Designed miniproteins, single chains. Designs and how they scored, part 74

Each design is a single chain, and the fold is of that chain. pLDDT is the mean over its residues in the fold that is shown.

## One batch from the design tools (miniprotein)

Design m2563
Fold by ESMFold2-Fast:
Structure m2563 (fold): chain A 97 residues (1-97)
Amino acid sequence: DEVEKAVKVEKAIAGIYFKKYEETKDVRYLTRGIGEIIRAIGIEIAAELAKKGYAAAAEDLKKLLKEAEKELEELRKKGIDEKELEEYAKYADEFLK
């Protein structure tokens, strides 16, 4: 649902950066990709804490979900469809193995 979708968006952005790193060897893309993975983990943690009744975590989750939705709109504007989003998210998971 919305949490899984937001996590997938952040992983897809990470995958785009990791692919740019492999193409350019510019370590700044590696740093940006890792940052997006940390963001994905943050969304998952906020969701778990919100489920346990932490009001502050529920508020942070709402902000993170809104941010991910905005990022998804930007990706769609660049022509990245749902299939490509899935492929980039999988690329990020494979890159980190």
Scores: mean pLDDT 88

Design m2564
Fold by ESMFold2-Fast:
Structure m2564 (fold): chain A 90 residues (1-90)
Amino acid sequence: VDELLKKIESDDLNTRLQAVDEASKLKDKEKRLKVLKAALKSKDVEVRAKAAYLLGTSKDEEEQKLAKEVAETSKDEKARAAAKAGLEEN
């Protein structure tokens, strides 16, 4: 978890996006949510949007609920659109 959290804060966009993908594949729900929630708070719009989309496509009810919250309340237009797209895929 700590290594993925460090990667999300990396100066390299590709490293940040890869960390979000890796987090979404973690079997441990608590660790996965911790990293994805950190990604949603990223200063980088691309990282926030990717995290929102992956939460929406998730099979986990808590992650889907978080994606719905992002879609309804986020000030970031791209994050809202990504969350909606992920939820629509489910």
Scores: mean pLDDT 81

Design m2565
Fold by ESMFold2-Fast:
Structure m2565 (fold): chain A 52 residues (1-52)
Amino acid sequence: AEKEFAVNLYKQGKNVEEIKLEFAKKFGKEKTILELNAIDKEIDALIADLEK
């Protein structure tokens, strides 16, 4: 799943910007700019939750 991919990158020590870049590389071909912006916000929320 897309969230699982982001969580795995975070657990590997990648920062939010790196996770967003890798996510865009893997899923960006099928996504619009609006969808990528929504995913960016989801990644920010997910990482903030993991940093608690």
Scores: mean pLDDT 71

Design m2566
Fold by ESMFold2-Fast:
Structure m2566 (fold): chain A 71 residues (1-71)
Amino acid sequence: SSKTFELARTFNDALRDNSSLSELKEITKKEVKKLYPDKYEEFAKRLDEAKTIQELRDVVVEFIRELLDES
């Protein structure tokens, strides 16, 4: 969907801009709250558990896969 593309693009742009872990979490949470407000609280909890950029990426990828499976 266009929403999953927007989320992926926002996250990848932040990675390209060499954002810190905390900045990536803030940017990603803001985008998810905008695009999927009903899923925000659960996603934010999962994202907060990520301790590295790689773990953060894995959480975002898993979330997008779940969204695609629901559509």
Scores: mean pLDDT 85

Design m2567
Fold by ESMFold2-Fast:
Structure m2567 (fold): chain A 71 residues (1-71)
Amino acid sequence: SLEELWAELEALAAELIALLEEVDPEAAEALRTRLEGYRLLREALADQPELARAFLEREIEELRAALERLR
């Protein structure tokens, strides 16, 4: 569901921020700003579920790749 995809995106962003806070605080701050942008985008896309899904699938893939690069 879209709710599960948004939850996954937020969880991945939070995990990545936690890992970045000690090694790259500037990148952590940039990702916190990006996370705020996701919340605004979720509201903006409330009436566009197909566009929201396409965005979430691409963004989740990118965040997962970034997380694996840091491990």
Scores: mean pLDDT 85

Design m2568
Fold by ESMFold2-Fast:
Structure m2568 (fold): chain A 103 residues (1-103)
Amino acid sequence: GNKREALNEAIAAALRAIGEALQGELEGDPEAAVRGLVEAGRRAAEAAERAGDERQARRAREAMEEGERRAREHLRRGDGEGALRAALEGALRAARYALEGAS
């Protein structure tokens, strides 16, 4: 039921995060890539919340928020590569917590 849906959404979020990071590098638009990665991480957290795994949903949300915060700091410094890596790390960590909630 809901845990399978959370698992599928977390996998989809992780794949989207990888795709957005690669697209951002190719297009030279790190701000757009960061936005896509943050959205993917938020979807993973929402999937865990819908599955009733409040602890994992909170961890996923916190991981994505930390990644977004670090990415924004890199963007302010003109470091698009650092921003992409920070956002990707946050999104993948969020997806991982959502997957743990689905076990």
Scores: mean pLDDT 78

Design m2569
Fold by ESMFold2-Fast:
Structure m2569 (fold): chain A 75 residues (1-75)
Amino acid sequence: GDAAGAAALHDLAKELGEDTRLTPEEAAQLIIERSKDPEAGRIAAEGAVRGARKGGLEGEQTLRELAAASAAAGG
């Protein structure tokens, strides 16, 4: 669910670098594209979008904050 989505966003943010300005929806699409299992990727992407919207975050800040929250939560 949401924890898996946050981890996927963390990996994406790390690969794309500090200047990335992705919306949660754009990040979700990239998670789906990179998933080995399309169904698991869709679930993770939905969780990531839901978590980001609830947090009121946007773009690069969304990716960084979700990455930090994922690390703090311990998976």
Scores: mean pLDDT 55

Design m2570
Fold by ESMFold2-Fast:
Structure m2570 (fold): chain A 87 residues (1-87)
Amino acid sequence: MKVVAYIVGDTVHLVLEGFTREQAKKIADFAEELGASSVQLFFDGNTAYLRFTGLTREQARKILEYAKSLGADEGVLVDGDRVEVLG
C-alpha cells in the first residue's frame, strides 16, 4: 500500500493505492478531525483519491503518518518541487 500527498497551494491531494474503502474513509475522517475543509473522497478502481483544503504541510504529514499506521509501506509528500519519503 502506498500513499502520495501533493500540496498545491492551499489544497492537498492524496492518492491512496491498495487501500480498502474503509481505510480510505478513516484517512478522510482523520483529515476532518485535523480541521480539513471541502473534503472529497472518490474511488477509481483500486485507487482512492482524497482532496481537501485548510490544512498545513505538517498536518498533511500527520495524515501520511496515519496512513502508515494503517499499513502503508511507503508515504510520499510532494510540496512543489520537493519530495519527502516517510520511512
Scores: mean pLDDT 83

Design m2571
Fold by ESMFold2-Fast:
Structure m2571 (fold): chain A 81 residues (1-81)
Amino acid sequence: SMSPEELRAEIALALALMAISIAKHLEDVEEARAFLVRMLKKLMPDLTPEQAAEVLAEARRTLAELGASQEEIDAALAEIE
């Protein structure tokens, strides 16, 4: 059975991936960036290091797909970490 810590990490991961999915449907890249920073910053403390790395990689890919510059992506990810 999962420990309470493992369960919290799995829930946080599911919520983080859902937030990234929602961001792909937002009206503009600045709105998506602000949304991802707000949501992921709250969830990061509950993730394992491996889950955190996956979430940050997916957030980076999503912001790049939406047209964010490398500078904008790096600034957003620094705020999430």
Scores: mean pLDDT 85

Design m2572
Fold by ESMFold2-Fast:
Structure m2572 (fold): chain A 87 residues (1-87)
Amino acid sequence: GHMEKKLKELREEISRLIDEADALIDSQQDKLAALAASHGLSRDDLVARLRQQLDATRQAVEENPNDLELLEKTKEDLEGFIDFLKS
């Protein structure tokens, strides 16, 4: 049905956004170093925490594949993070 299609498209979009976020973590090292410094962290510590967060996000989506609220929120959070890294 329409809802099943929406949930599938959201999961596919989230997967793509996680891959984009992971690639941006590798390419935006200077921006991440500045962000880490503002929080009293090393860049490597922040990168490790962000990758752990992405892995937790993948796990949450796999465990809750039909939770529309979680999928929509996850998409919004990832889009915000990506927009920050691109700014």
Scores: mean pLDDT 88

Design m2573
Fold by ESMFold2-Fast:
Structure m2573 (fold): chain A 55 residues (1-55)
Amino acid sequence: SELTNRALDILKDHPEADACTVRCKLNEEDPELARKTPYKALTKAVEKARQELSA
């Protein structure tokens, strides 16, 4: 939920961003959350965030 919400916020500002770009942005905004988040979980959160943005 928190990870998906962070991905949503990043995608609202950068709708073209792939999972790698979202990871970089997350590391800049919340490095602690980024360090605790495996890439696979981040990729899933980005996909879920994109689904929510697509209505």
Scores: mean pLDDT 78

Design m2574
Fold by ESMFold2-Fast:
Structure m2574 (fold): chain A 86 residues (1-86)
Amino acid sequence: SVLEQARLLAEVLRRAAELLPAAREALLAAADALLRLGEAVEAGASQEELDALEAEIQAAADALSKVPGAEDALREALAEVQAALA
């Protein structure tokens, strides 16, 4: 489900926030926005609400693209979450 995918991605972002303190606030904001998007989709939210949540996710992604080490932290966090799911 969309909510299950959002929960998994949010966990990756939460783990990345522990690995990269300089991006912690942006990563946690992105995780929250992803969870809210997943919940909104499951609840049948309006297109306006979905667009607003997508804009929050895009803003967080743009902020993260400017943080050195963000790609490496996300890759490591993804590997950790995948290992925990195995």
Scores: mean pLDDT 78

Design m2575
Fold by ESMFold2-Fast:
Structure m2575 (fold): chain A 83 residues (1-83)
Amino acid sequence: MEEKAENVKQILLESSESLMLMAESLGKKGATKEAEEIKKKAEENKEKLEKEDAKEIYERIEERAKEAIEEQEELRREREEEE
């Protein structure tokens, strides 16, 4: 179990880096305030993640991943409407 939790923690740290890169792109597009907010949240999240237990992070991410997957599937369903 710890192995999976550590993997999730690493993925989250990488996700924080991705969010920072996206914020840079948003800033270049003129959404400077939104970009700064995303950066601040990503940085705070990164610090919190490093402090938190990997097991607790794993459980939270499972919940969040489930919600994100469901939302993305709903958006895809709305666009395609094939089924």
Scores: mean pLDDT 72

Design m2576
Fold by ESMFold2-Fast:
Structure m2576 (fold): chain A 92 residues (1-92)
Amino acid sequence: LIDKAIELAEEALRLARESGNSTVERLAEQALELLRRAKEDPSPEVIRELEILRGLAGIVRGVSNLIGDSLAAEAADLVIEALDLAIEELKS
């Protein structure tokens, strides 16, 4: 459900802000904006943008884990969960 994905992205943004990691904060902000846009207009273009951002989120999570930033990694995990949920719903 797209509304659940938006909730997860909002929680990711809160955690990202608490972490102080600007990269994860921007990732969460972009995810939230894109999810809100997808809710209004689930076009193939928006779905493709969600898939691209999902790939980037995986990279950011990997880097956060590598440097030991556990809050940033947790925020990135929530972004990934939100994007995966939205992509699954919008392709159904």
Scores: mean pLDDT 86

Design m2577
Fold by ESMFold2-Fast:
Structure m2577 (fold): chain A 81 residues (1-81)
Amino acid sequence: MLSEEELKEEAERMYKNALAAMEAYVKAGDLSAARTIAALAEQELERLIEEARKRGMEDVAEFLEKLKAEFRAHFAELMAS
């Protein structure tokens, strides 16, 4: 199982990769693909949040909830541009 630090690092890596993919699709005009990437990334973040809570890692769960909110905000900005 991943440590608290490894879980945070994995989530941040996924976040950055998903944002880069969404930005590329938005620039290409493929909003459907961008929404699909966003939905899959949010689903994975929700899975990690659930696992963190099951393991009693509440601080990690709060970190991931904040990361999810930041992800949603960035996606909204990309879609508005």
Scores: mean pLDDT 81

Design m2578
Fold by ESMFold2-Fast:
Structure m2578 (fold): chain A 78 residues (1-78)
Amino acid sequence: TAELLASSGKALLKEGERYLKEAEETGSKEKAEKAAELFKEAAELYREALKIEPSKEAEENLKRAEENLKRAEELIAK
């Protein structure tokens, strides 16, 4: 269901944000790579949820996942 996809995406988004914070604090590229993987998966789950049912919350969380992915990729590139 759309709700299960969005719920799973939210869990991955939260875990990704934890890894991103650790990567920013420690300079760990490995943690930044893990964050990027989690944000990519979260974004895909939100895209699938949005194909099933429109949701402003899912659209906002998708944007947040994509923005956080760019931040993680920037850390990896350094």
Scores: mean pLDDT 86

Design m2579
Fold by ESMFold2-Fast:
Structure m2579 (fold): chain A 69 residues (1-69)
Amino acid sequence: MSETQQRIIDAAIKLAEEKGLASIMDIRAVADEAGVSVATLYRHFPSREELAKAVFARMIEEEEKAKAS
């Protein structure tokens, strides 16, 4: 996964924690938090659904790694 994709996912998780999951639907807010343009965000995640899937997958991955610790 690219550095830009990770930055976008991290920004979406941060916004979800601060403002709830509905914040992921605000593509402009996610792009601003990640420090990228809206066009760049859409290039990596063409829909809100794809962004939500990536965020969910990251959260599951971190939970599994925490169990292995």
Scores: mean pLDDT 75

Design m2580
Fold by ESMFold2-Fast:
Structure m2580 (fold): chain A 56 residues (1-56)
Amino acid sequence: MKIFEGKAESPEEVLDLMKEVNEAAEKARKQGVPPGRFLEGKETEDGVIEFKVELR
């Protein structure tokens, strides 16, 4: 089990981080590891996006 947690100050950074998480999840799935789940995503008042994703 692996948890990815990140903060991004721009939409491009969010997309890059989510792409990395999705690629890791897909690789794990091909190795017979069950896919994880998105735990939370939140935009702060300063426009910073915080997220957590669990990979099994």
Scores: mean pLDDT 61

Design m2581
Fold by ESMFold2-Fast:
Structure m2581 (fold): chain A 66 residues (1-66)
Amino acid sequence: MFSEITFDQLATELEALKGKVPDLHYQRLQQELQELRESTEDSVEVEVGRILALIGDLEDARLELK
């Protein structure tokens, strides 16, 4: 179980970027989060991989803030 990484935590981090990154970039990150929430994947390994990828995308977005 991804006990320290939840969709609520990812949503909070995404909201922290709202208005700080271009709207198009924010929309892409929001879409990735939504796709993770709607995932019916039975593989915990694949789900964890997608969550880690989104975290990486969020960190990259923060680094691109200028």
Scores: mean pLDDT 65

Design m2582
Fold by ESMFold2-Fast:
Structure m2582 (fold): chain A 101 residues (1-101)
Amino acid sequence: SKLEKLIKEAEELAKKLEPLFEEASEDPEAKELMAKAYEENIEEAKKEPDPELRGLLGSKVAAEVLLEWLKKKGAPQEDIENVEKLLKIYEELIEILRKEK
């Protein structure tokens, strides 16, 4: 199905980007961006009763932080494009799951 294909693509892309997420987790600027993003999105996450959709919303926020940090440090265009592709997949997954309710 379209849903299964998108989940697989997101998992494969997230795995490829894992070293960049690890690098960001140790960077003080990325940690500050994550703290700010968490504060801005905490109320939306609290309002979501579905744990699967809540998880996707959290993954989207983490990917948005990674994208902003990569752009600020002038990361390779390939890395930026891979995170943008992951974000688009997360947005489509969120839309599909919300429409099935």
Scores: mean pLDDT 82

Design m2583
Fold by ESMFold2-Fast:
Structure m2583 (fold): chain A 86 residues (1-86)
Amino acid sequence: MELYEEYRKALEESKPELERVKKEAPELLKEAVKYMEKGFRALSQGDYRKAAEYFRKAAEILSKHPEGQKAAERLKELAELLEEKA
């Protein structure tokens, strides 16, 4: 599934920023990860609309930290792709 590959790529490319957010704002990262996990679960079930909603929530949370902004942008791009397929 191309959308699963997009999700994996977004996570791998965002790893350095997520590590920095984890160091500086661990609670904020924990909250964002909850939504990323919900989004991944919805994606795995073919619920593209729900997946997009959860990834947008994760992006909103990550964008609250300066170091999380690029990771947030990638999750927002993924959500837009999922909304197009929904």
Scores: mean pLDDT 82

Design m2584
Fold by ESMFold2-Fast:
Structure m2584 (fold): chain A 91 residues (1-91)
Amino acid sequence: SSQRQQQIQQLLEQARQAIQDFEQAYQNYLNATTREDKEQYLNQMRQSLGTLRVNLEVLRQLGASPSVLQELEDAIEEGERKIEEFEEDLK
């Protein structure tokens, strides 16, 4: 239905915004000079990744295309790796 397609489009736009927010927080982390700033940006990365995970599950339920779902799954997997790297850096 047109309503379902509109909902998919809105969720996809939100998911792509979360990917952009994650990338911005990632760049901010790399430029951070204090532990406090690094922890703040790492938390922003976690929040963006959380949004991506929620939107992926809703998009899957709505029947979004396999290519769109793969795009978001790949972004989540890469994001998880970056978060783990920074968590190790802060130990």
Scores: mean pLDDT 91

Design m2585
Fold by ESMFold2-Fast:
Structure m2585 (fold): chain A 90 residues (1-90)
Amino acid sequence: MKEEVRAKLEEASALAEEAGDAIAAGRYAEAAALLARALDLLREVLERHGEALKEWLMEEYGLSREEAEEAARRAVAAVEGLRAAAEAKA
């Protein structure tokens, strides 16, 4: 479970990094598509593996349970905001 969560987060991170490169190059439609895929992975992790994600954040970063929950929520909101901004520029 934790290893599956880590793998999905690594994939989402790679997609977000590729989206950042696309934004820097002015390829907003491509960036929006990449961010939508990253968002789907983050939402899947939160929906199906939310407890494992919180435990991983607590162990990896020394966060409290409340801090881990807040960090996960903020990460999803940030990706959602960036996707919407990229779509608006496409």
Scores: mean pLDDT 78

Design m2586
Fold by ESMFold2-Fast:
Structure m2586 (fold): chain A 79 residues (1-79)
Amino acid sequence: PLPASATEEQKELFERLVEDYEKTGTVSTELATALVEAMAKQLGNEAVAALARELRAQKDLTGDEIVAALRPAADAAYA
């Protein structure tokens, strides 16, 4: 789940991502990378922002790759 401090933009992106996953069993690369970028902006973390740009350039990301990318951002948000 998203942090309680998540913005309305991040919550909307997350809801769209969950809806797509429930409907298709897959995650949209576009939605996932948009969410990572939004989180990177909130945290002000340069490394996370750079990672978000790399993910956006990548096509056909798997759920595992997205989770791996989001894990450092989540850890930073709770530190």
Scores: mean pLDDT 58

Design m2587
Fold by ESMFold2-Fast:
Structure m2587 (fold): chain A 80 residues (1-80)
Amino acid sequence: SKEDFELLVKKVIKFARQEGDFELAEKLEKALEEENLEEIKKLFLEVTRIYAEKRGMSEEEIEKALALQEAGLDKLFEEM
């Protein structure tokens, strides 16, 4: 639902702020206000990559994580 999506985006914004990534938080807030789903998807995938790299994941593991995140977001967008 739209409400579930907005809650997910707000949760990621909070996570970005907790990690000190205030620029990402601001970009996500703007994309949410503009209802720019493609930008939100792009930013979520960028976050997933950055934190996977920080955790020492291999490129293969990162690609698998990105594929799962993209599939989840696409399904959530379809439910809106």
Scores: mean pLDDT 80

Design m2588
Fold by ESMFold2-Fast:
Parts: structure tokens; C-alpha cells; sequence
Structure m2588 (fold): chain A 74 residues (1-74)
């Protein structure tokens, strides 16, 4: 669920685990998380003031919209 994703991102953000944030988001994308869910998650991160997770997801979203999933996931 979106709430479970948000809780995991909060945990990683609070720990300052930028690598863990990036890996978690890549894994979620590989497992079929769509662009609409990413946009909703980005909005939730902004409201919760999870600045690190917001930055990491924001970068992923920009690259997905500009280059597509192949560029982001390899």
C-alpha cells in the first residue's frame, strides 16, 4: 500500500540512508510501481516533510518522465 511505502521511506529518510532510499525505489519500480503511484508518493513525502526521500524520488521521477524506465533502472 502507499502507507506501507511511505513508512519505509520515512525510516530510511530518518536514518539518512540515501543509498537505501535509491535501492528501495529501484526495487519498487522493477516490481511494477507505476508513474501515478510515484506522483502520489512524491506528494505524500512533501506533506510529511521527508526531504531526503522527496529529493531521491523527485530525481527518479524526472528521469522516468525524460528518459523512461530503461534509463533509470539500467
Amino acid sequence: SLEELLEKLRELDEKGDTQGLAEFLKEALRNGMDLETLRKLLEALREEKLHRAYSVLGTFLKELEEYGEEAVLG
Scores: mean pLDDT 79

Design m2589
Fold by ESMFold2-Fast:
Parts: C-alpha cells; sequence; structure tokens
Structure m2589 (fold): chain A 64 residues (1-64)
C-alpha cells in the first residue's frame, strides 16, 4: 500500500505540474498543444487511480 501511495503521489505531482503549465499557457494567451496533451494524459492517469489520487492530493496539500 505504501508503494502504491508513492506511485500515486508521483502521478499527482505530474498532474499538478502539467495543470500549472496549462493554466500559465492559457493566462498568457499562448496555446501550446503539447502542454494541453500532457495535462490530458496526466489527468487520465489520475482518474484511473480514482479515490487514491484524491487522498494523495489532500495529503500533498497539507505538506504545502
Amino acid sequence: MEEEIEKAREVVERLKEASRRYEESRRKGVFDPEVAREFEVEYNKALELGPLAMKVMEEMQKEE
């Protein structure tokens, strides 16, 4: 279970980074299809983890 949480944490970190890049691209008015695609890929990976991804996101927010 701890190893599963660690892998989920990596997926959530990648999603957070991809989301941040996507939002920056949108805010600056520069459309980057690679950034949008990376966000979609990481988002789908997080969806596959389901409730585990949500739990990891909550724990990561407490660490910030």
Scores: mean pLDDT 73

Design m2590
Fold by ESMFold2-Fast:
Structure m2590 (fold): chain A 90 residues (1-90)
Amino acid sequence: SREEEAERLVREVEAQIREFAREYDLPEEDLEAALRRVREVAEELRDASPEDLRKALEAEVAVWAGELLPDADPAVVAAARATLAALRAA
C-alpha cells in the first residue's frame, strides 16, 4: 500500500541519517533535528506518491547535510552527500 511504501522510505532515510551521524560523530541534537525534519516532510506529503515523497526526502537530506555541518570540512560534507546519494541509488 501507499502508506506501507511511505513508512518504508522514511525508515530507510532515517537509517541513512543515523549511519551518517555515527560515521561523522555528529551531536545528538543535530541528529534529532534531522530526524524530526524527515518526519515533518513525510507527514506533509502523506497523500503524495512514493516517488514524490522520495524526492522530497532526498532534498531534505541534502539541505540538512549543508546546514547542520557548516563547520565541517567542505570535502567531508561533499563526501557525505555523495555517500547518501549512492545509498539512495542502490
Scores: mean pLDDT 69

Design m2591
Fold by ESMFold2-Fast:
Structure m2591 (fold): chain A 92 residues (1-92)
Amino acid sequence: MKEIQEAAAPAAEEFLAALSPEELAELEARLTALMDAAHEAIKAGDVEKAEALLREAYELLIEAAERLGLPELAAALRELQKLALEKLRKQM
């Protein structure tokens, strides 16, 4: 798990550098909205809705990474998505 996070760091720097300030702000706004909605679903005990929202947040990042030609970051994000969803299911 730590190795995946460490491997993603250089690709994350390239990702942030490749985005315009406007594109970065839009991506952050969308991610914040999805994560806030996921948090509310968790508070309501709606694990299925929280899982769907977390999956959407990761898919948004994966799509952006693939669009920018950063396959290593996309692969790391897919692994983080899997781990986050497994952790959420165990917190039921």
Scores: mean pLDDT 74

Design m2592
Fold by ESMFold2-Fast:
Structure m2592 (fold): chain A 66 residues (1-66)
Amino acid sequence: SPVEKALEAIGAMIASGELKPGEVVRQSDLARRLKVSVANVSKALRKLEEKGILERIPGRGYRVLM
């Protein structure tokens, strides 16, 4: 699944420290980097938010909470 691919890739970036605690990530930026649609990245980011890994920042994207 493209959503699962995005979820695994974003999770790995957080675990490796490529995405730092406190960093704000944008859907469009991640979609371009991962070569996955914005819709699929958006779904992956919502799943990580639901798990408490990311926090939604209105108008800016998602913040890494680790």
Scores: mean pLDDT 85

Design m2593
Fold by ESMFold2-Fast:
Structure m2593 (fold): chain A 88 residues (1-88)
Amino acid sequence: ALKDKLVEVILRQEPSLNREEVEALVDSVLSGKLTKADVSLYELVIAALIQLNQKDLAEKVFNHMKNTFPQTDQGKLDLLEARIQSVV
């Protein structure tokens, strides 16, 4: 499943998704083409982008998540922002 492939990227375990495929997934998320995208999918995409040192894309996905899911737990948002800001 897509979420399983993102977990492989996060864990650095020879993922079936490469950097270009993750970037294409970001474009699909930001354009609204990805049906049934939930908070957990956004979290996995952000975590995968952090592992790929893609700070700018992680910030874009995070902002899109906040606009799409305004009722997301504030503690979760604070942790995600801190993780993104730790990317060099």
Scores: mean pLDDT 75

Design m2594
Fold by ESMFold2-Fast:
Structure m2594 (fold): chain A 67 residues (1-67)
Amino acid sequence: NTADLLAQAEALLDSDLPAADKKAAAVLLAKQAGRPDLAAEIENTDANDPAAVNAKLRDLVIALRQS
């Protein structure tokens, strides 16, 4: 459900995982949330840019909160 996906996305954003791992997990969460648009945006983000990956994760968290 959306609440479980939101909790996972928030935990992922707060984690100390490498940006590449955060990106991969965030893509899967966006797809599970029925947001292929957000999944595509995250997938097109440079995994070598942790700030960009974290910004897309914040966008996902905001979108899930508004559901």
Scores: mean pLDDT 84

Design m2595
Fold by ESMFold2-Fast:
Structure m2595 (fold): chain A 80 residues (1-80)
Amino acid sequence: TVTVTVTVKGVTVTAEGATGAEAAENLGKELKAKGLEEEAHLAYVAAENIKAAGASAETGALALAKGLESAGATNARAEV
């Protein structure tokens, strides 16, 4: 199981999935539910890229966390 946690604009969001792609997709859903549409879009794009590349859960989770941090998340973490 992959767990991803991010803090964006003072809001902390956690999501889980069986793969990095699923964790990224679920994170996008949670971010969208909290009105963080730009960050949700980035999470969905990351999920598609991870799925297309066939990356391992660990590699996908790390790529997602770094992408969100670069996009302005004050704290981004992914764990397998």
Scores: mean pLDDT 74

Design m2596
Fold by ESMFold2-Fast:
Structure m2596 (fold): chain A 83 residues (1-83)
Amino acid sequence: KLEEAAKMLDLLLEEAKKSPEIPKEVVDLIEEALRYVKQGDSDKALELLDKAIKLAEEEAKKGNKVAEGLKRALELIKKVVEE
């Protein structure tokens, strides 16, 4: 349910904010996705999560291991939003 996804995203957002290896653009997308999840707008949240996942994947391909972990966490949260 969206309430569970919101809690997971809030924790992930706090970790991403503490990680200098994570680009601000990715952090901003996660923050926006969390806002839409809290509003019950799953379609918009999924769109923003997909964008964040894509950017995290591009960073991971450059050798950013923190971005690789973030991508996997975002993929799990996306499945929770999708039910």
Scores: mean pLDDT 85

Design m2597
Fold by ESMFold2-Fast:
Structure m2597 (fold): chain A 65 residues (1-65)
Amino acid sequence: SVEAEAGLKLIAIGGQIEGLIESLEFRDGEYIVRLAADTPEARAVAESIKEVAEKAGYKTRFELV
């Protein structure tokens, strides 16, 4: 939904401001959350994005940069 897409983008922007998330990408119907670091804080933000995206029907995966 538009609301879910807005929500996950806002979470990603917050994570980017905090230096936890490098980027949020969308490719072939799947969200790719690129983590800036492999920390519990970065993983928590990535898991929040995944929860919102998967509830909206999108597959989500994580990449470490």
Scores: mean pLDDT 84

Design m2598
Fold by ESMFold2-Fast:
Structure m2598 (fold): chain A 90 residues (1-90)
Amino acid sequence: SLIEKIEKIIKRFEELGDVSKLSKEDQNILLQLAEALKLGLSVSRALSMLELDFMNEESAKTVPEKIEVDEELRQRIIEAANAVRKQLGL
């Protein structure tokens, strides 16, 4: 699932401490989350938007407007996004 993929990327970033050490795909995902949160989107809306980017046009109609995560993962996503922004000068 998207949530499992995000959890793995966040954990890898937390272990490495440097976004540039992630794969280009994982860097792009964290950058998209960081930019969405910078624009004032909630984590649940940012995740919905990210899911839409990976869906074909027909499957996109099935993506919920908000994808809810538990409070622990929500905070970890916010902290990772903030760290990525600082590292990239965004």
Scores: mean pLDDT 79

